# Designs tried in a protein design run: designed miniproteins, single chains, continued (3). Part 103

Each design is a single chain, and the fold is of that chain. pLDDT is the mean over its residues in the fold that is shown.

## One batch from the design tools (miniprotein)

Design m11575
Fold by ESMFold2-Fast:
Formats: C-alpha cells, structure tokens, sequence
Structure m11575 (fold): chain A 57 residues (1-57)
C-alpha cells in the first residue's frame, strides 16, 4: 500500500539510508501517486522535512 511505502521511506531516511528511502518514494509514484500525495503520506509518518527531501528532490 502507499501508506506502508511512505512509512518505510521515512524509516529508511531516518536510518540514513537515503537511497532506499528514495526507492520507496519512486515506487509510490510508479503506483500512480502524485508528488503532492507522496509528500502528504511521508509527512504523516516522518514529518515535512523528510517529505520535501523525498517527494520534491
């Protein structure tokens, strides 16, 4: 699910695994999520700073 991918992206980013976090964000977009939707879901689990780094980078 998109929510589970967002949660995993946030967890990976906080662990310093930016590459894995970016892969989860890319997978959300491949599933049809917009950059805004990816940002909203990641912000829910990891905060706005992480969401901006992954959705709008």
Amino acid sequence: SLEELAKKAGEAYKAGDVGTAAQYAAQMMKMGASAEEVAELIAKYAGEKVARALAYS
Scores: mean pLDDT 79

Design m11576
Fold by ESMFold2-Fast:
Structure m11576 (fold): chain A 85 residues (1-85)
Amino acid sequence: SMQDGLLAIARGRIGRIRDLMRRQGVSEEDIERIEEVIMEGFKSAKTNEQAYIVLDGVTQAEQAILQGKSAEEVLKIVEEAKKKV
């Protein structure tokens, strides 16, 4: 189903973000909070347009991590994406 496909994509993207943040010494607590928001965003997406909004937010979050931005800034990015769906 579309929902199963979205959750598979979510798990893959979360895994990548987890690995990047762990390498940067981000706490497991902060990583788990960010993962929960991303997963909730994908679970809330009911249309392709909403799924793309969440994916764009995850891409922006990944870019922020690569630029060395704080876990708080990364959390804000994924929370803003979730609010749009």
Scores: mean pLDDT 83

Design m11577
Fold by ESMFold2-Fast:
Structure m11577 (fold): chain A 72 residues (1-72)
Amino acid sequence: KVEEFRKLADEYQKLADTYQKLAETLRSLAEKNPEIAEELKKLADTYESMAQYYQDLADIYRRAAERLEAEK
């Protein structure tokens, strides 16, 4: 299952990167749209939390793959 954990780590890293970029885009959009800035900032906060969650998952699966590989 080393390859499966490595693939999961890669996929979760991509999700983390995607949500981080979405959060940055929403923060930029909030600066340009004061009328909906509060809602956009809340959504950006949510996506930043999701990015961190997926980054943590990527790290967990990457470490699991490394441990399994080291054990043959």
Scores: mean pLDDT 84

Design m11578
Fold by ESMFold2-Fast:
Order: C-alpha cells, then sequence, then structure tokens
Structure m11578 (fold): chain A 72 residues (1-72)
C-alpha cells in the first residue's frame, strides 16, 4: 500500500496543486476502503471522477488504477 501511495504522488507531482490534492485524497480514501469502509469507497469513486475531469486522461487513468489496487 505505501508503494502505491508513493507512485500516485509521483504521477501527480508535476500537475496543478488542485489535481495533486484530488490524487492525495483519492489515495487516502482507497486506503480506508481497503479496510472495509463503504463511505470511503464511495468517496474514492467520486474523486476518481473528479480526477478524470481535471487531469490528462492517461495520467488520471494510471492514478485511478493504482488507487483501485490499494482499495483491494
Amino acid sequence: MEKLAEEIKELAKDLPEEVQRIAEELAEAAKKASKGDKEALGKAQRLAGELMRTAPKEVAEEIIKKADEMAK
């Protein structure tokens, strides 16, 4: 899990601060979802949608994939 969170941070580092915030919140929500938090799972899905609207598609899809792996 720590490795996936660090990879998400690395992918977002050169993006606008707003996108970095969304990526960080997504990683946190995915981590909580992995512990069975249904509210955090819903938050992760919403943040993934925000990331797809605000970040370049390729980067957003890669970050979302890593967050999905964290949530398992």
Scores: mean pLDDT 80

Design m11579
Fold by ESMFold2-Fast:
Structure m11579 (fold): chain A 98 residues (1-98)
Amino acid sequence: MKELERELVLRLTAALLLAIGRLEDARLNGAPEEVLRALEEIRRLILEALKAFEKEDYEKALEYLRRALELAEEHGFEDIAELLRESIELLEELMKLL
């Protein structure tokens, strides 16, 4: 269990850092407002998922991650999408052990 929790937090932290980096790069390069809004919402959803996870609200955490994944896939942020898919799989595995 502890190893799965650690792996999940590391992947979510990596996804969060990628979203922040892409958002800052997009702002500096004058990306379309739609792209900026998508990255900001992905960042928000990952933070809400981490907060829900800390409260052991795994169902709510999963809900936030699925919404973040949908946005990442819609906008072609494949690096973020891959980390979110892996995080969802780890969270679902953790929930089966509870």
Scores: mean pLDDT 87

Design m11580
Fold by ESMFold2-Fast:
Structure m11580 (fold): chain A 59 residues (1-59)
Amino acid sequence: MKEKGIEEGVKAGVEVGKKTGNIAESHLAWYKAGTELAGEEAGLLAGMEATKRSLELLK
């Protein structure tokens, strides 16, 4: 469940980030998705991972 929360959070965050170009909106999206499945810790980790992946794509 924790890993699934992280994966769903990352997916939601990356999608919002691509559409809006806004890291803050992306962060809120993955935090919400992750916490609904596995609690606050998974949401935070998903947010960090999605941010890292988004930055790598911009290089």
Scores: mean pLDDT 64

Design m11581
Fold by ESMFold2-Fast:
Formats: structure tokens, C-alpha cells, sequence
Structure m11581 (fold): chain A 95 residues (1-95)
């Protein structure tokens, strides 16, 4: 599955979570699970996967403290995931 297709999957998942009234913590967990699964499927090193997960957790905590709406929070979580997937893909090509 292409990176573009995977990014569309996480976008749709986050949009559904917002519509279902999911918590910001549930959205963060969904993004972490998605990144971990993608990383393992693409043979990304465990170190890079855990670094990305820590970045997602950090951004999630920061965004939650800013008092963002669920929709705004989902947009932030999507953006950080897209950036981290791009970085992990670049590292995968290098390693």
C-alpha cells in the first residue's frame, strides 16, 4: 500500500473518531497504533518507530493543553503523523 493511501486511511479514521465523539487520548492512541503498524510492515527500525511514537505523544499532550477542538486536534495529529511517516520513509531508504 502506498504512503498516500496510508495517509488517507489515517485521515478517514481520525474523521470518524471526531464524529463518534472519541477523546483526544483515543485519537492519540489510534495514531500511535497506525504509525507502529506501518513502521513494522515497512521494516522501519524499532528505535525509529519508538522515537516517532514519543514525538506523537509529545505533540498530543501539547495540543491537548492548548484547548483545541476535537477537529483541530485531529488535524494536528494527522499533520504530525504525515511528517513522521515521511521521515521514517527517508530513514528506511538511507538504512
Amino acid sequence: MSLEEKLEEIREKLERLVKEGASKEEMTKAVIDFFREWGKENNVSEEVIEEGIEAIRFVGRYAERQGLSSEEFAEVMYAVTADLLGEAEARLEEE
Scores: mean pLDDT 81

Design m11582
Fold by ESMFold2-Fast:
Structure m11582 (fold): chain A 77 residues (1-77)
Amino acid sequence: MVHVTIHAKDLEEALKGGEQVGRLAAETGLPVEVTFDASMSDEDVEKAREVAQRTAAEYAAENPSLKAGEVTAHKMD
Protein backbone atom coordinates (compact mmCIF):
# COMPACT_ATOMS: atom_id res chain seq x y z
CA MET A 1 0.00 0.00 0.00
CA VAL A 2 1.25 3.49 -0.92
CA HIS A 3 0.50 6.44 1.40
CA VAL A 4 0.27 9.98 -0.03
CA THR A 5 -0.52 13.19 1.85
CA ILE A 6 -2.03 16.13 -0.07
CA HIS A 7 -1.99 19.66 1.37
CA ALA A 8 -4.69 21.39 -0.69
CA LYS A 9 -5.94 24.94 -0.05
CA ASP A 10 -9.05 24.49 -2.21
CA LEU A 11 -10.98 21.99 -4.32
CA GLU A 12 -8.95 22.75 -7.48
CA GLU A 13 -5.66 21.79 -5.78
CA ALA A 14 -7.31 18.67 -4.33
CA LEU A 15 -8.54 17.57 -7.79
CA LYS A 16 -5.08 18.13 -9.31
CA GLY A 17 -3.57 16.05 -6.51
CA GLY A 18 -6.21 13.39 -7.16
CA GLU A 19 -5.15 13.14 -10.81
CA GLN A 20 -1.51 12.60 -9.77
CA VAL A 21 -2.56 9.95 -7.23
CA GLY A 22 -4.63 8.21 -9.94
CA ARG A 23 -1.61 8.08 -12.24
CA LEU A 24 0.52 6.67 -9.38
CA ALA A 25 -2.09 3.96 -8.67
CA ALA A 26 -2.10 2.95 -12.37
CA GLU A 27 1.71 2.96 -12.68
CA THR A 28 2.31 0.95 -9.48
CA GLY A 29 -0.79 -1.29 -9.58
CA LEU A 30 -0.82 -0.97 -5.77
CA PRO A 31 -3.59 0.33 -3.46
CA VAL A 32 -3.04 4.02 -2.68
CA GLU A 33 -4.32 5.69 0.49
CA VAL A 34 -4.49 9.49 0.28
CA THR A 35 -4.76 11.75 3.33
CA PHE A 36 -6.14 15.30 3.00
CA ASP A 37 -6.00 18.20 5.46
CA ALA A 38 -8.64 18.22 8.23
CA SER A 39 -9.89 21.59 6.90
CA MET A 40 -11.31 19.97 3.73
CA SER A 41 -15.00 19.00 3.52
CA ASP A 42 -15.95 15.34 3.25
CA GLU A 43 -17.61 16.16 -0.10
CA ASP A 44 -14.40 17.66 -1.53
CA VAL A 45 -12.34 14.68 -0.28
CA GLU A 46 -14.76 12.26 -2.01
CA LYS A 47 -14.65 14.30 -5.25
CA ALA A 48 -10.84 14.12 -5.24
CA ARG A 49 -10.96 10.35 -4.56
CA GLU A 50 -13.41 9.87 -7.48
CA VAL A 51 -11.08 11.84 -9.79
CA ALA A 52 -8.10 9.71 -8.66
CA GLN A 53 -9.96 6.40 -9.14
CA ARG A 54 -11.32 7.53 -12.53
CA THR A 55 -7.84 8.64 -13.67
CA ALA A 56 -6.33 5.30 -12.61
CA ALA A 57 -9.04 3.33 -14.47
CA GLU A 58 -8.58 5.46 -17.61
CA TYR A 59 -4.79 4.93 -17.68
CA ALA A 60 -5.19 1.18 -17.09
CA ALA A 61 -7.85 0.91 -19.84
CA GLU A 62 -5.56 2.56 -22.43
CA ASN A 63 -2.43 0.60 -21.40
CA PRO A 64 -2.82 -3.21 -21.28
CA SER A 65 0.43 -3.54 -19.25
CA LEU A 66 -0.92 -1.34 -16.42
CA LYS A 67 -3.17 -2.33 -13.51
CA ALA A 68 -5.36 0.16 -11.69
CA GLY A 69 -4.78 0.18 -7.93
CA GLU A 70 -7.68 1.02 -5.59
CA VAL A 71 -7.70 4.60 -4.24
CA THR A 72 -9.02 5.35 -0.73
CA ALA A 73 -9.16 8.81 0.85
CA HIS A 74 -9.53 10.23 4.35
CA LYS A 75 -8.78 13.39 6.34
CA MET A 76 -6.21 14.04 9.04
CA ASP A 77 -7.73 13.80 12.52
Scores: mean pLDDT 79

Design m11583
Fold by ESMFold2-Fast:
Structure m11583 (fold): chain A 55 residues (1-55)
Amino acid sequence: SLTPAQQAAIAADLRDLLLAGKTIGEAFDEVARKYGVSRETALNAAIAALEAAEP
């Protein structure tokens, strides 16, 4: 399982890649490769971090 800090790091990296002009697919592939997780795990981590950031 991913820690909250790892989930936040995944979400931050995804945001940075999207802001740099990467497509959603390219951003998820790069983050999944960087953290050694599946694309599904990266997506779930990004959602969890986003939910934790919402008041």
Scores: mean pLDDT 78

Design m11584
Fold by ESMFold2-Fast:
Structure m11584 (fold): chain A 94 residues (1-94)
Amino acid sequence: SRLAELHARLEAVAEENRDKPLEEQLRALLEVLREAGAPEEVLEVFERAARLLLEQAKLAEANQEPDPARLAELREVGAAFAAAVAALEARLEA
């Protein structure tokens, strides 16, 4: 199954990069999705989610409170990413 192959590769790349900075982990995962032929919509939503996650990580590192507006945006983008991934998984199982 192409879906099972994608999941196995995402897990392997996540494990290989687990001790690296978050930015490098997210970049490695994005490359796996790109190599798997993920649609541009999935890649764009992933990049947006990654940007927001990195922004929140920087605030946490600076011992600053999270921005409520950015957290709301991250939740919305997270939902869009989940929907895009579900659509991709359905396509890979077709």
Scores: mean pLDDT 75

Design m11585
Fold by ESMFold2-Fast:
Structure m11585 (fold): chain A 72 residues (1-72)
Amino acid sequence: SLREKINEEVEKLREEAEEKGLNTPEKLEEWAKTLTDPEKIRNLALIATALSLREIGDEIDRELEERRAEEE
């Protein structure tokens, strides 16, 4: 299926990104700027978005923990 093919290509890009030490959305976005393959660029954008959502989640958890400590 198209979804399985995209997941396989995304996983390969994730492994390549890890080998290059690209572990932040900003680093992935800079790498994407050097590419000409629109499918690869799209898949990198998906990986970067997933990392950004994780960072936002961690930030929210930190803010909630700090707020809970202040209100207690």
Scores: mean pLDDT 73

Design m11586
Fold by ESMFold2-Fast:
Structure m11586 (fold): chain A 88 residues (1-88)
Amino acid sequence: GGDEQRAEQEKNLPVRLEKSAILDVISKKLAERLTPEQLVEEINRLKEKLDNMTVEEAREFAKKEYGITDEEIEAELARHQAFVERLR
């Protein structure tokens, strides 16, 4: 039922928050070099790729392809976590 889907969403929330933080850090780096139109296309492509990765694979991908540091990801994740805590 709906309660089982809700429990599964809560169990996966940390993974989703971390992937969202990774995507946001990549998006900020891309926004420095791409037009708004190119940025939207690249974000949509990246979102699909990240949805098919584990958190560890997504972190390694971001570091390798975009030169993003773990510190940048953790800082963005802290912002996402602070937003979620305000909703609780």
Scores: mean pLDDT 74

Design m11587
Fold by ESMFold2-Fast:
Structure m11587 (fold): chain A 55 residues (1-55)
Amino acid sequence: ETVISALDSETWQVVSTTPTSIKSDKGSLSGTGTFLLPKEWNGAVITSEGPISVK
C-alpha cells in the first residue's frame, strides 16, 4: 500500500505492470499500466500486487 504525498506536483503518474487499485475521496481507478492523476488526488491510496512507480 502506497500513499501519494507530494505538494509541488501538478499531476501524478502511476505506472504498474500488475493489477492496481487507486482510491481517493475523489473516486477510484483500477487496472494495469499508466494512470495520470490530477493534484486533487494527493493522499490517494495505491494498492498493487507488484511493484509500482510514482512520479
Scores: mean pLDDT 71

Design m11588
Fold by ESMFold2-Fast:
Structure m11588 (fold): chain A 71 residues (1-71)
Amino acid sequence: TEELAEKLAKLGREAGLSEESVETIRKTVLDSKDLPLDAQQTVARFAVREVAEKEGREDAKRKLEEVVLEA
């Protein structure tokens, strides 16, 4: 959902992820809007994990992944 995408973008910025990584998460979540909820959560978790690992931000990965699972 748009709300999840914006929430993850805000938290990603606060956690110190780059604007490119934040936009990647946002776009990936928005692109999954027409999928079932479990698939949306899987796609969002994958995007969060991929960008956080790319930037070496294990703390950001854990924090954002928790938010996705609560959606």
Scores: mean pLDDT 76

Design m11589
Fold by ESMFold2-Fast:
Structure m11589 (fold): chain A 85 residues (1-85)
Amino acid sequence: SESNKKIKEMLEELEPLFNKARELMIKLSKEDKEKYKKVNELLEKAEEHLAEAMVAYSEGNFEEGEKHKAKAKELLEEAIKLAEE
């Protein structure tokens, strides 16, 4: 189905970013607890948008799914940038 294809494409795009953010968080948990907390907040918001995108794609609401996917990606890129500063 088109819905399954959109979900697969989203996960293939976002999973590497989630994995990178989580790896950076492991390092920050030992080196910078304040930065860890901020990165974790961004990651939690990204996971909320990922969940919303999955629901939207499952319902065939591709426009809404793309908006939530884009927001999740933005939050993940912000988290990674903050973690690497």
Scores: mean pLDDT 89

Design m11590
Fold by ESMFold2-Fast:
Structure m11590 (fold): chain A 66 residues (1-66)
Amino acid sequence: MKILEEARRLTEEHFEEIKEFLEKELGIKLKDEQLRAVAETAEALRLIGDEIDEELEKRRKLKELL
């Protein structure tokens, strides 16, 4: 799963920034494991969105699956 690999890489690269943002701006304190899981999932969804953008004209209806 290339998207998941990329999401993990990006999450790890920006881990400290994400952690500080959640604690400072939102007051959310998560364990590193939980934070990685949430961030990785969010990043994976963003990357999937980018992939869908390339095929948007054929599969854009999938946006309804929120």
Scores: mean pLDDT 70

Design m11591
Fold by ESMFold2-Fast:
Structure m11591 (fold): chain A 61 residues (1-61)
Amino acid sequence: MSAEENVQAAENALRAAKEAQDRTQALAAIAGAREVLERAQTEEAKQLAEEAIRAAEEKLA
């Protein structure tokens, strides 16, 4: 996978986290963001994935 594909995946994870409307969607967004973080090859992708995890966790509060 290219570094650009990793950044795109991280951006998609962040969007999913921000759009989560219930606990089930928030948990799915966290799982997806963690998967992106594990595969991230650039600092940008890592930062976006970490932001997605935080955004989704805020939806669970």
Scores: mean pLDDT 79

Design m11592
Fold by ESMFold2-Fast:
Parts: sequence; structure tokens; C-alpha cells
Structure m11592 (fold): chain A 65 residues (1-65)
Amino acid sequence: MYKENAELLREASKELFEKGPESVSSYSAGNILYVGAEVEERLPEFKRKSEEEKEEREELLEELE
């Protein structure tokens, strides 16, 4: 599922980039879709790290401040 979503987002991103530089809007949308694809591909690992890092970071920042 994640690989399929990432591949679809990358294809959409590529199409938008091919329309640039003529359209800044298309280029920006392409970047957003590309980042989304990277997140989807790493989602299981990202979710684990994100939850753990967020909790640790919040505790550390609260303790330091």
C-alpha cells in the first residue's frame, strides 16, 4: 500500500514538474506531492520514530524551558 501510494504521488509530481518552469503553481504542487510520496513510503518507520521523537522532544523542551 505505502509503495503504491508513493509511486502514484511521484508520478503526479513528475507530471507537474514537466509543466514547469512555465508554471510556478505546478512546480510547488509537484514538490508537495513528492514530499507526500516520501512520507507514505516511510510511513511505518516514520510513525514509530515520529511518535517516540515527539514525546521525547516535548519532555526535553519542557524540562529545559
Scores: mean pLDDT 63

Design m11593
Fold by ESMFold2-Fast:
Structure m11593 (fold): chain A 137 residues (1-137)
Amino acid sequence: MEELEEAVRRAKEDPSEREKAIEVLAEALRTSRSPLERLWALVGLAEIAAVGDEETREKIAEILRENRSHIEGLLGMLAGYPEIIPKEERERIVARVSALIPVLQKKLSGEVREVILSVLEAIIDVLGSPQLLKELM
């Protein structure tokens, strides 16, 4: 978890760190046994997309497309068993994703926008209850 947060922080501060951070996050999304870590990997990819150039954003969209089955499996599990993620972590993820969506809507276009935003919207739909969203808004 802390390793993923550090990778995202470095990628935001230094463009040269972005490729390595994307690889670390993509690996965590595919291979981590922790649903929480896999969720933060998805959020981290979106955070890098928010500060990245066009090439970085296209690479992230491709990773999300290639890992569609892993993403759908994760979100399907969490829709059935949201308690797997502690309430405080669900609230933190929903707040972070809700802040990222309007930034990405302004910076992204075409298929890259559709791919990245669809994943973030699915995270909100699965983790955000009507009550939780009301408390954050």
Scores: mean pLDDT 82

Design m11594
Fold by ESMFold2-Fast:
Structure m11594 (fold): chain A 85 residues (1-85)
Amino acid sequence: SKLEEEVSKIKKSDIKTFALELPEDFDFSKPLPKEIVEKLKSKGISEKDIEILYEYYRKHPEEFKRDHLEAQIDLGMELIKRAVG
């Protein structure tokens, strides 16, 4: 689909950053809080990419849960690596 194609163009790091700013059970039927949008923009994600990710996860909430879990695991591994190495 066009939306899946647009998501494939977004950096994996930006997808992880987006996922980590929201709770695992975030209700995508509701708009993103303005504070979250501003925080994501401050972390270098474009408004266009934020909108694409929001619409993708609104249509595929199971994909958000998976991406959120992967982002949490990656963050945990990075923190362990920095603490041990």
Scores: mean pLDDT 83

Design m11595
Fold by ESMFold2-Fast:
Structure m11595 (fold): chain A 71 residues (1-71)
Amino acid sequence: MLSPEELAQLQRLADQVHDLYEQALKASPEEREKILRQMRDLLDQARARFGDRAPGFVADLEAIVREVEEL
């Protein structure tokens, strides 16, 4: 089970990715590429910390990143 501190860390990561997703929807193509790089970095961090312990969370982040890539 994840600790309360780890759950709070997951929530902050989710909030950061959702903020970047909202920005990507409003961004120019050039700015969207920069946002995608930031989103992929956050995804890599989530995989490293939580890949084995919260695979559903990582899968949700992967889906959001893929949605931005398809814009």
Scores: mean pLDDT 83

Design m11596
Fold by ESMFold2-Fast:
Structure m11596 (fold): chain A 86 residues (1-86)
Amino acid sequence: VEEKVEELLKKMEELLEELKKLVETGSKDKETILKAIALVLDFIGIEIEIEQLLKKLSPEKAKKFEEKLEKLRKEFKELFKKFFSS
């Protein structure tokens, strides 16, 4: 279970890097917007999977992953806000 959580967290980091690239391009064409939306949906899906897996872990083990998840969640929200506010 822990290894699966680590794998999913790594996937979230990859989605963050992809969204960051889209923000850095400054492009607002239809394809770029659709890619950003797809990244958001993938991120939410992985977040749900992680939360379900964390319920199967002891509170002590879950806490470390919850802290990392919250950090990734904040970073993703900031990038998403930057993308759609510009």
Scores: mean pLDDT 79

Design m11597
Fold by ESMFold2-Fast:
Structure m11597 (fold): chain A 97 residues (1-97)
Amino acid sequence: MYKATVKVTGGDFKVVVENGKVLEVSGPNRELAEKAAQLAVEIMKKLPKVKKVTIDGDTITVEAEDERAARMAAANLGYEIAKLVGGKIVDLKVEKV
């Protein structure tokens, strides 16, 4: 497995999506948290090697079967969440786990 982590300024969510299923959604703004969860579900449909997405505060973590899928999912999801909250992407890291 590979793990990609990206930080989005202004993000404040608790979201867990695993194998396309939303397991947890919460945050100070429930509508934004639900939109973030839906974005995670959509990225997993496009990149089936992505197995888990976790958003904890401003930090997005993507777990995937290959490095490219992890990196692409984290970058795309980070971009979409940044648009959603009016923030920006800082720090994208990818590691083998």
Scores: mean pLDDT 84

Design m11598
Fold by ESMFold2-Fast:
Structure m11598 (fold): chain A 100 residues (1-100)
Amino acid sequence: MEAFKEELLEALIRRFRALLEMARYVEAGDYAAGRALSEAVRAEAAATLALVQEAQDRFGEDLVKKLTLEALEIVLKENPDAPQELLEQYEKLKEEVEKL
């Protein structure tokens, strides 16, 4: 994989791990920790979106979808107790990638 694609994949993995951790804090009733993490995720959202936009411009939407699916698969494999909403996102994206 080229360095830029690896950088984008890593950014997507970090984002999904943060979203999962935030969901776990909410389930545990630790809303303060969940809120703090949510603020950090929002601050990084613009940078991640810029990487996604550059990847779409350079390599097309199909590659971005495949890398997003790969990032979700890695995070879900490491976290078998992931919330249903994340599993639903994975299934929808998997169906879209299978159409490519």
Scores: mean pLDDT 77

Design m11599
Fold by ESMFold2-Fast:
Structure m11599 (fold): chain A 95 residues (1-95)
Amino acid sequence: TDSDVSRQATTQVNVMTMLGVRDPDTFEQMMRQLQDRFPQWSSHLDQAMDYFRQGNYVQGRNVLSSMISTLSRDQRISWINVFNQIMRQHAPDMM
């Protein structure tokens, strides 16, 4: 459902934010894979990574949240599926 999709997307942004703080190397590897799968948002993902590198986690999270909020339902489902695949490879204990 749309409610479930929105909840999952919010959870993913929170998990990404925590990874960016606690494990920046894994976070950047995951972000690069997301850029490969979603080149149309590559600039937004680069901007978020730059904020995280600066320690500006609030702005980094805001960029990710804003990007996800503009996605259609189908794009959001695609994002969730790709994110979950990447998480299983790089941070399975965070799932």
Scores: mean pLDDT 79

Design m11600
Fold by ESMFold2-Fast:
Structure m11600 (fold): chain A 147 residues (1-147)
Amino acid sequence: MEEELERKRKEVEEKAKKAIDVVNSFGDQVNKILDDAIKAAERLSELYPEIAEQAKEVATDLKNAKADFQKRVDEAIKLLQEGAENPEKFDEYLKKAKDLIRKAVDDVIATLENGAARVPELAGSFRAHAAEVKAVGDQALAEIDKL
């Protein structure tokens, strides 16, 4: 029984470390996509005075979405760290972290889709970015599920 508890603790610590690495990689990939989307909106606002206000508002919405995304990623990592310290409840913490990742993906996609609707010149690029965010999120969740 003592040996089983120590084995479970070690197993959970390794799973938590791997899950945190997956979440960090996921965060880096989505942040790069958001940075590319922000730059596209900002550049459009500089080139076309007739849509500059709408493009600036879309860039601001994306910057806010990036900040909110970082908060979700940080909270997911914190949950995985707390789960590592509580091996008997690790599955509960892992579920909460996965739920935060899903919400972070959904919120970013919604912001990109809203930007595409508001500025038609960005629509193709932003829909492609939304698809990339979904693929990156789906892959991260699948990698965590394999741990």
Scores: mean pLDDT 91

Design m11601
Fold by ESMFold2-Fast:
Structure m11601 (fold): chain A 62 residues (1-62)
Amino acid sequence: SRGAAAAGGAGALTGGGNREAARAAMQVHDSGSPEGARRAALAGGANERGAEGAGKGTQVAL
């Protein structure tokens, strides 16, 4: 399960994390923040978390 768990974790980080980042950004929007801030948070969160999970997870899974 090490390989399967690591590969699944990397995928979940990119897919699931992206959606969770979008939801967190929406909460900031409810505070009256500009849409630009929401979009930046979504892109930044997905990029950083996805890249980390994909790189680290897939590497150790191999």
Scores: mean pLDDT 47

Design m11602
Fold by ESMFold2-Fast:
Structure m11602 (fold): chain A 108 residues (1-108)
Amino acid sequence: SLQQELAEAVENKDVDKFIKLMQEIADRMESEEEISSQQAQDLAIALAMIEGLLLNEPELFSREQLQELLEIAQRIRDLLEKYDTPLSKQLSAQVDHLIELIEQRLNG
C-alpha cells in the first residue's frame, strides 16, 4: 500500500503527498531500534522515486517543499547512522546523494 501511494503521488505530480509519505517513513523508523528488510525496501523505493522526480521535473518543487524534504532526508540519515548496520550504511549513501541534490536546487 505504501509503495502504491508513492507511485500514485509521482503519477499525479503530488509533491506534498510524497513529502507526507516520506515523513510517515521517518516516523515509523524513529519508533524502532533497527530497520526491517520491508522498511529498507520501502525507503529505497521512495528515495529512488523522489530522486528521479527532482532530476526530471525539478520545477514541481517549491523552495518551501525542498526545505521540508531536506529536513526529512536529514532526519532519515540520522536514524540510519544510529542503526549502524551494513544495510543502513547503503541507505545512508543514497540519502546523502538526495541531500546533495536538494542542496544544489536550494542554492541555484
Scores: mean pLDDT 85

Design m11603
Fold by ESMFold2-Fast:
Structure m11603 (fold): chain A 68 residues (1-68)
Amino acid sequence: SIEEEIEKIVEEAMEKVKAGEMSADEGFRLAMTKVMELLVKKKLSKEEQDRYMGYAAELFAKKYKELK
């Protein structure tokens, strides 16, 4: 599902932040960029893109809080 693909993208970005390979801001930008690319490739509507981008941002924030 799209949600599972978003979860994978967010997890991969978060692992790089955890490993010290990038800052939280850089990880967030990477995750959001990859999610947007995914949504555009799947030709989703603007409304669906906005919904999934919100989901991805919330998921990243939740996982980041779990680090500290």
Scores: mean pLDDT 86

Design m11604
Fold by ESMFold2-Fast:
Structure m11604 (fold): chain A 100 residues (1-100)
Amino acid sequence: SAQLLKEIADEMVLAAQELEERLREAGFSKEEIDEVLKIVQEEYSEFIDWLLENPDASREEILEKLQQKAEEVLKKVPEKAKEIVREVFEELLKKVEELL
């Protein structure tokens, strides 16, 4: 539904904001943070496009696709960012699961 898509997108935005803050607190430079957020935004865009193309997707399919996108982010981000990125995505997955 349009409402569910909005709620998922809102949680994704909040997760990106938390990621930016956690990276800043960990001493990452603005350039390093911008690099990580760009990778996250690219995978987020693909996930939203997939949700729009699959309006009848099950709870399990949505969670599996989000997990796949989280793993793609983890492959692309710098090694030193991986722990923070993983923790933020684990929290996002729990939030999205509660919405479904």
Scores: mean pLDDT 88

Design m11605
Fold by ESMFold2-Fast:
Structure m11605 (fold): chain A 70 residues (1-70)
Amino acid sequence: SVEELKRQLAIEKMVEAILQAGIDYLERLKSKATGEEKAKLEKQIENYRKELDDVQARIDALETELAAAE
């Protein structure tokens, strides 16, 4: 079960890193955008930040379980 928790945690941390990289890329695009395009990018960033929050909550839960399992 400890190995299973570590594998799940590794996958979630990989998803976290991918989402963070994607958000950083979109923020760069947003800095060069204006008007309607900027608004679309802001909405997309907000959606990805929501997904990132969900991933981080799962990571916290897995880390807590892993700490309890030793």
Scores: mean pLDDT 88

Design m11606
Fold by ESMFold2-Fast:
Structure m11606 (fold): chain A 96 residues (1-96)
Amino acid sequence: MVTREGVKLTIRVKAPVSVEQAEAVGKMIETMARSRPSTLDVKTEVLPSGEVITEVVFETRAAAEEFARQVEEEMALLGYKVEVIDDGTRVTVVFE
């Protein structure tokens, strides 16, 4: 068991997207988040509307901001609209 403190970032992908496309987008964002060494936790939810919500916990706010920029750039290349929500919440993540 390891306990770490982090900063929570919430990302929303807004578009008229099918559920199948939303699942693919969610997996892509999750893969990008997991590829970063500063990432502590990742959770993705796909809504029936085709909206994708991904919550990522990072070790630092700078890492969260860099990831938000990367997601906005990558999603824009695919024609998707992205909203980044930094709620400023510090969270404790427990790994078992």
Scores: mean pLDDT 72

Design m11607
Fold by ESMFold2-Fast:
Structure m11607 (fold): chain A 87 residues (1-87)
Amino acid sequence: GSLVPLNKGQIKELVQAVLNDQNLLNAVRQVLRNNGIELANNEELAAQLEIFLKALKPAHAQALYQYLQTDQEKFGKALVIYLQDQL
């Protein structure tokens, strides 16, 4: 299987999916706050998510992108778990 890094467009799609889901957005903000990351607005949160997504293992990044397209509940749960593991 080919594990390639997500391209810039795919990363932006993942960030936008979080911003468009208020429950997931709130969960992500809470995880970041619990780890000492204070964000003033959604623009700063989007920038932090881009950094996080670029730092993910290719397998985890690809799994998130696949879940976004097939299972939104798995997408949200996996994103929170991977975010906690990287912080």
Scores: mean pLDDT 84

Design m11608
Fold by ESMFold2-Fast:
Structure m11608 (fold): chain A 94 residues (1-94)
Amino acid sequence: GPIIEEAELKVKANEEKEIKFKAKKSGKYEITVENYGDGDALVKVESEKGEAEFYVKAKGFGKVILEIEEGDIIKIKIKALNGDSEFHIRIIQH
C-alpha cells in the first residue's frame, strides 16, 4: 500500500519522543521503525482501542500491523533505553 507518513527522529538516552497521525481511512496500517543509532528502543503505539509495544535493537528494525478506524488518532512513542539513537519511521496503509 502507499506510504502515508515518514519521519526521522533523534532521541537521547532515557528520553521519549512522540509522533501523531490521524487515520483518513479505516483499514490495516503497518508501522515500521528502523533504529540506525547506537541504543535500543521501546516503541509504543497507542490508540483508543489499546496499546501495542515492541523493542527495536540498535541497528535493527521492528514493525506492527494494526486495524485502525477512520478518524482515530494514533500516537507512536519511541523511548531510547541505553544510548542515543536515530530512528526512521514509516507508516504504510494496506
Scores: mean pLDDT 84

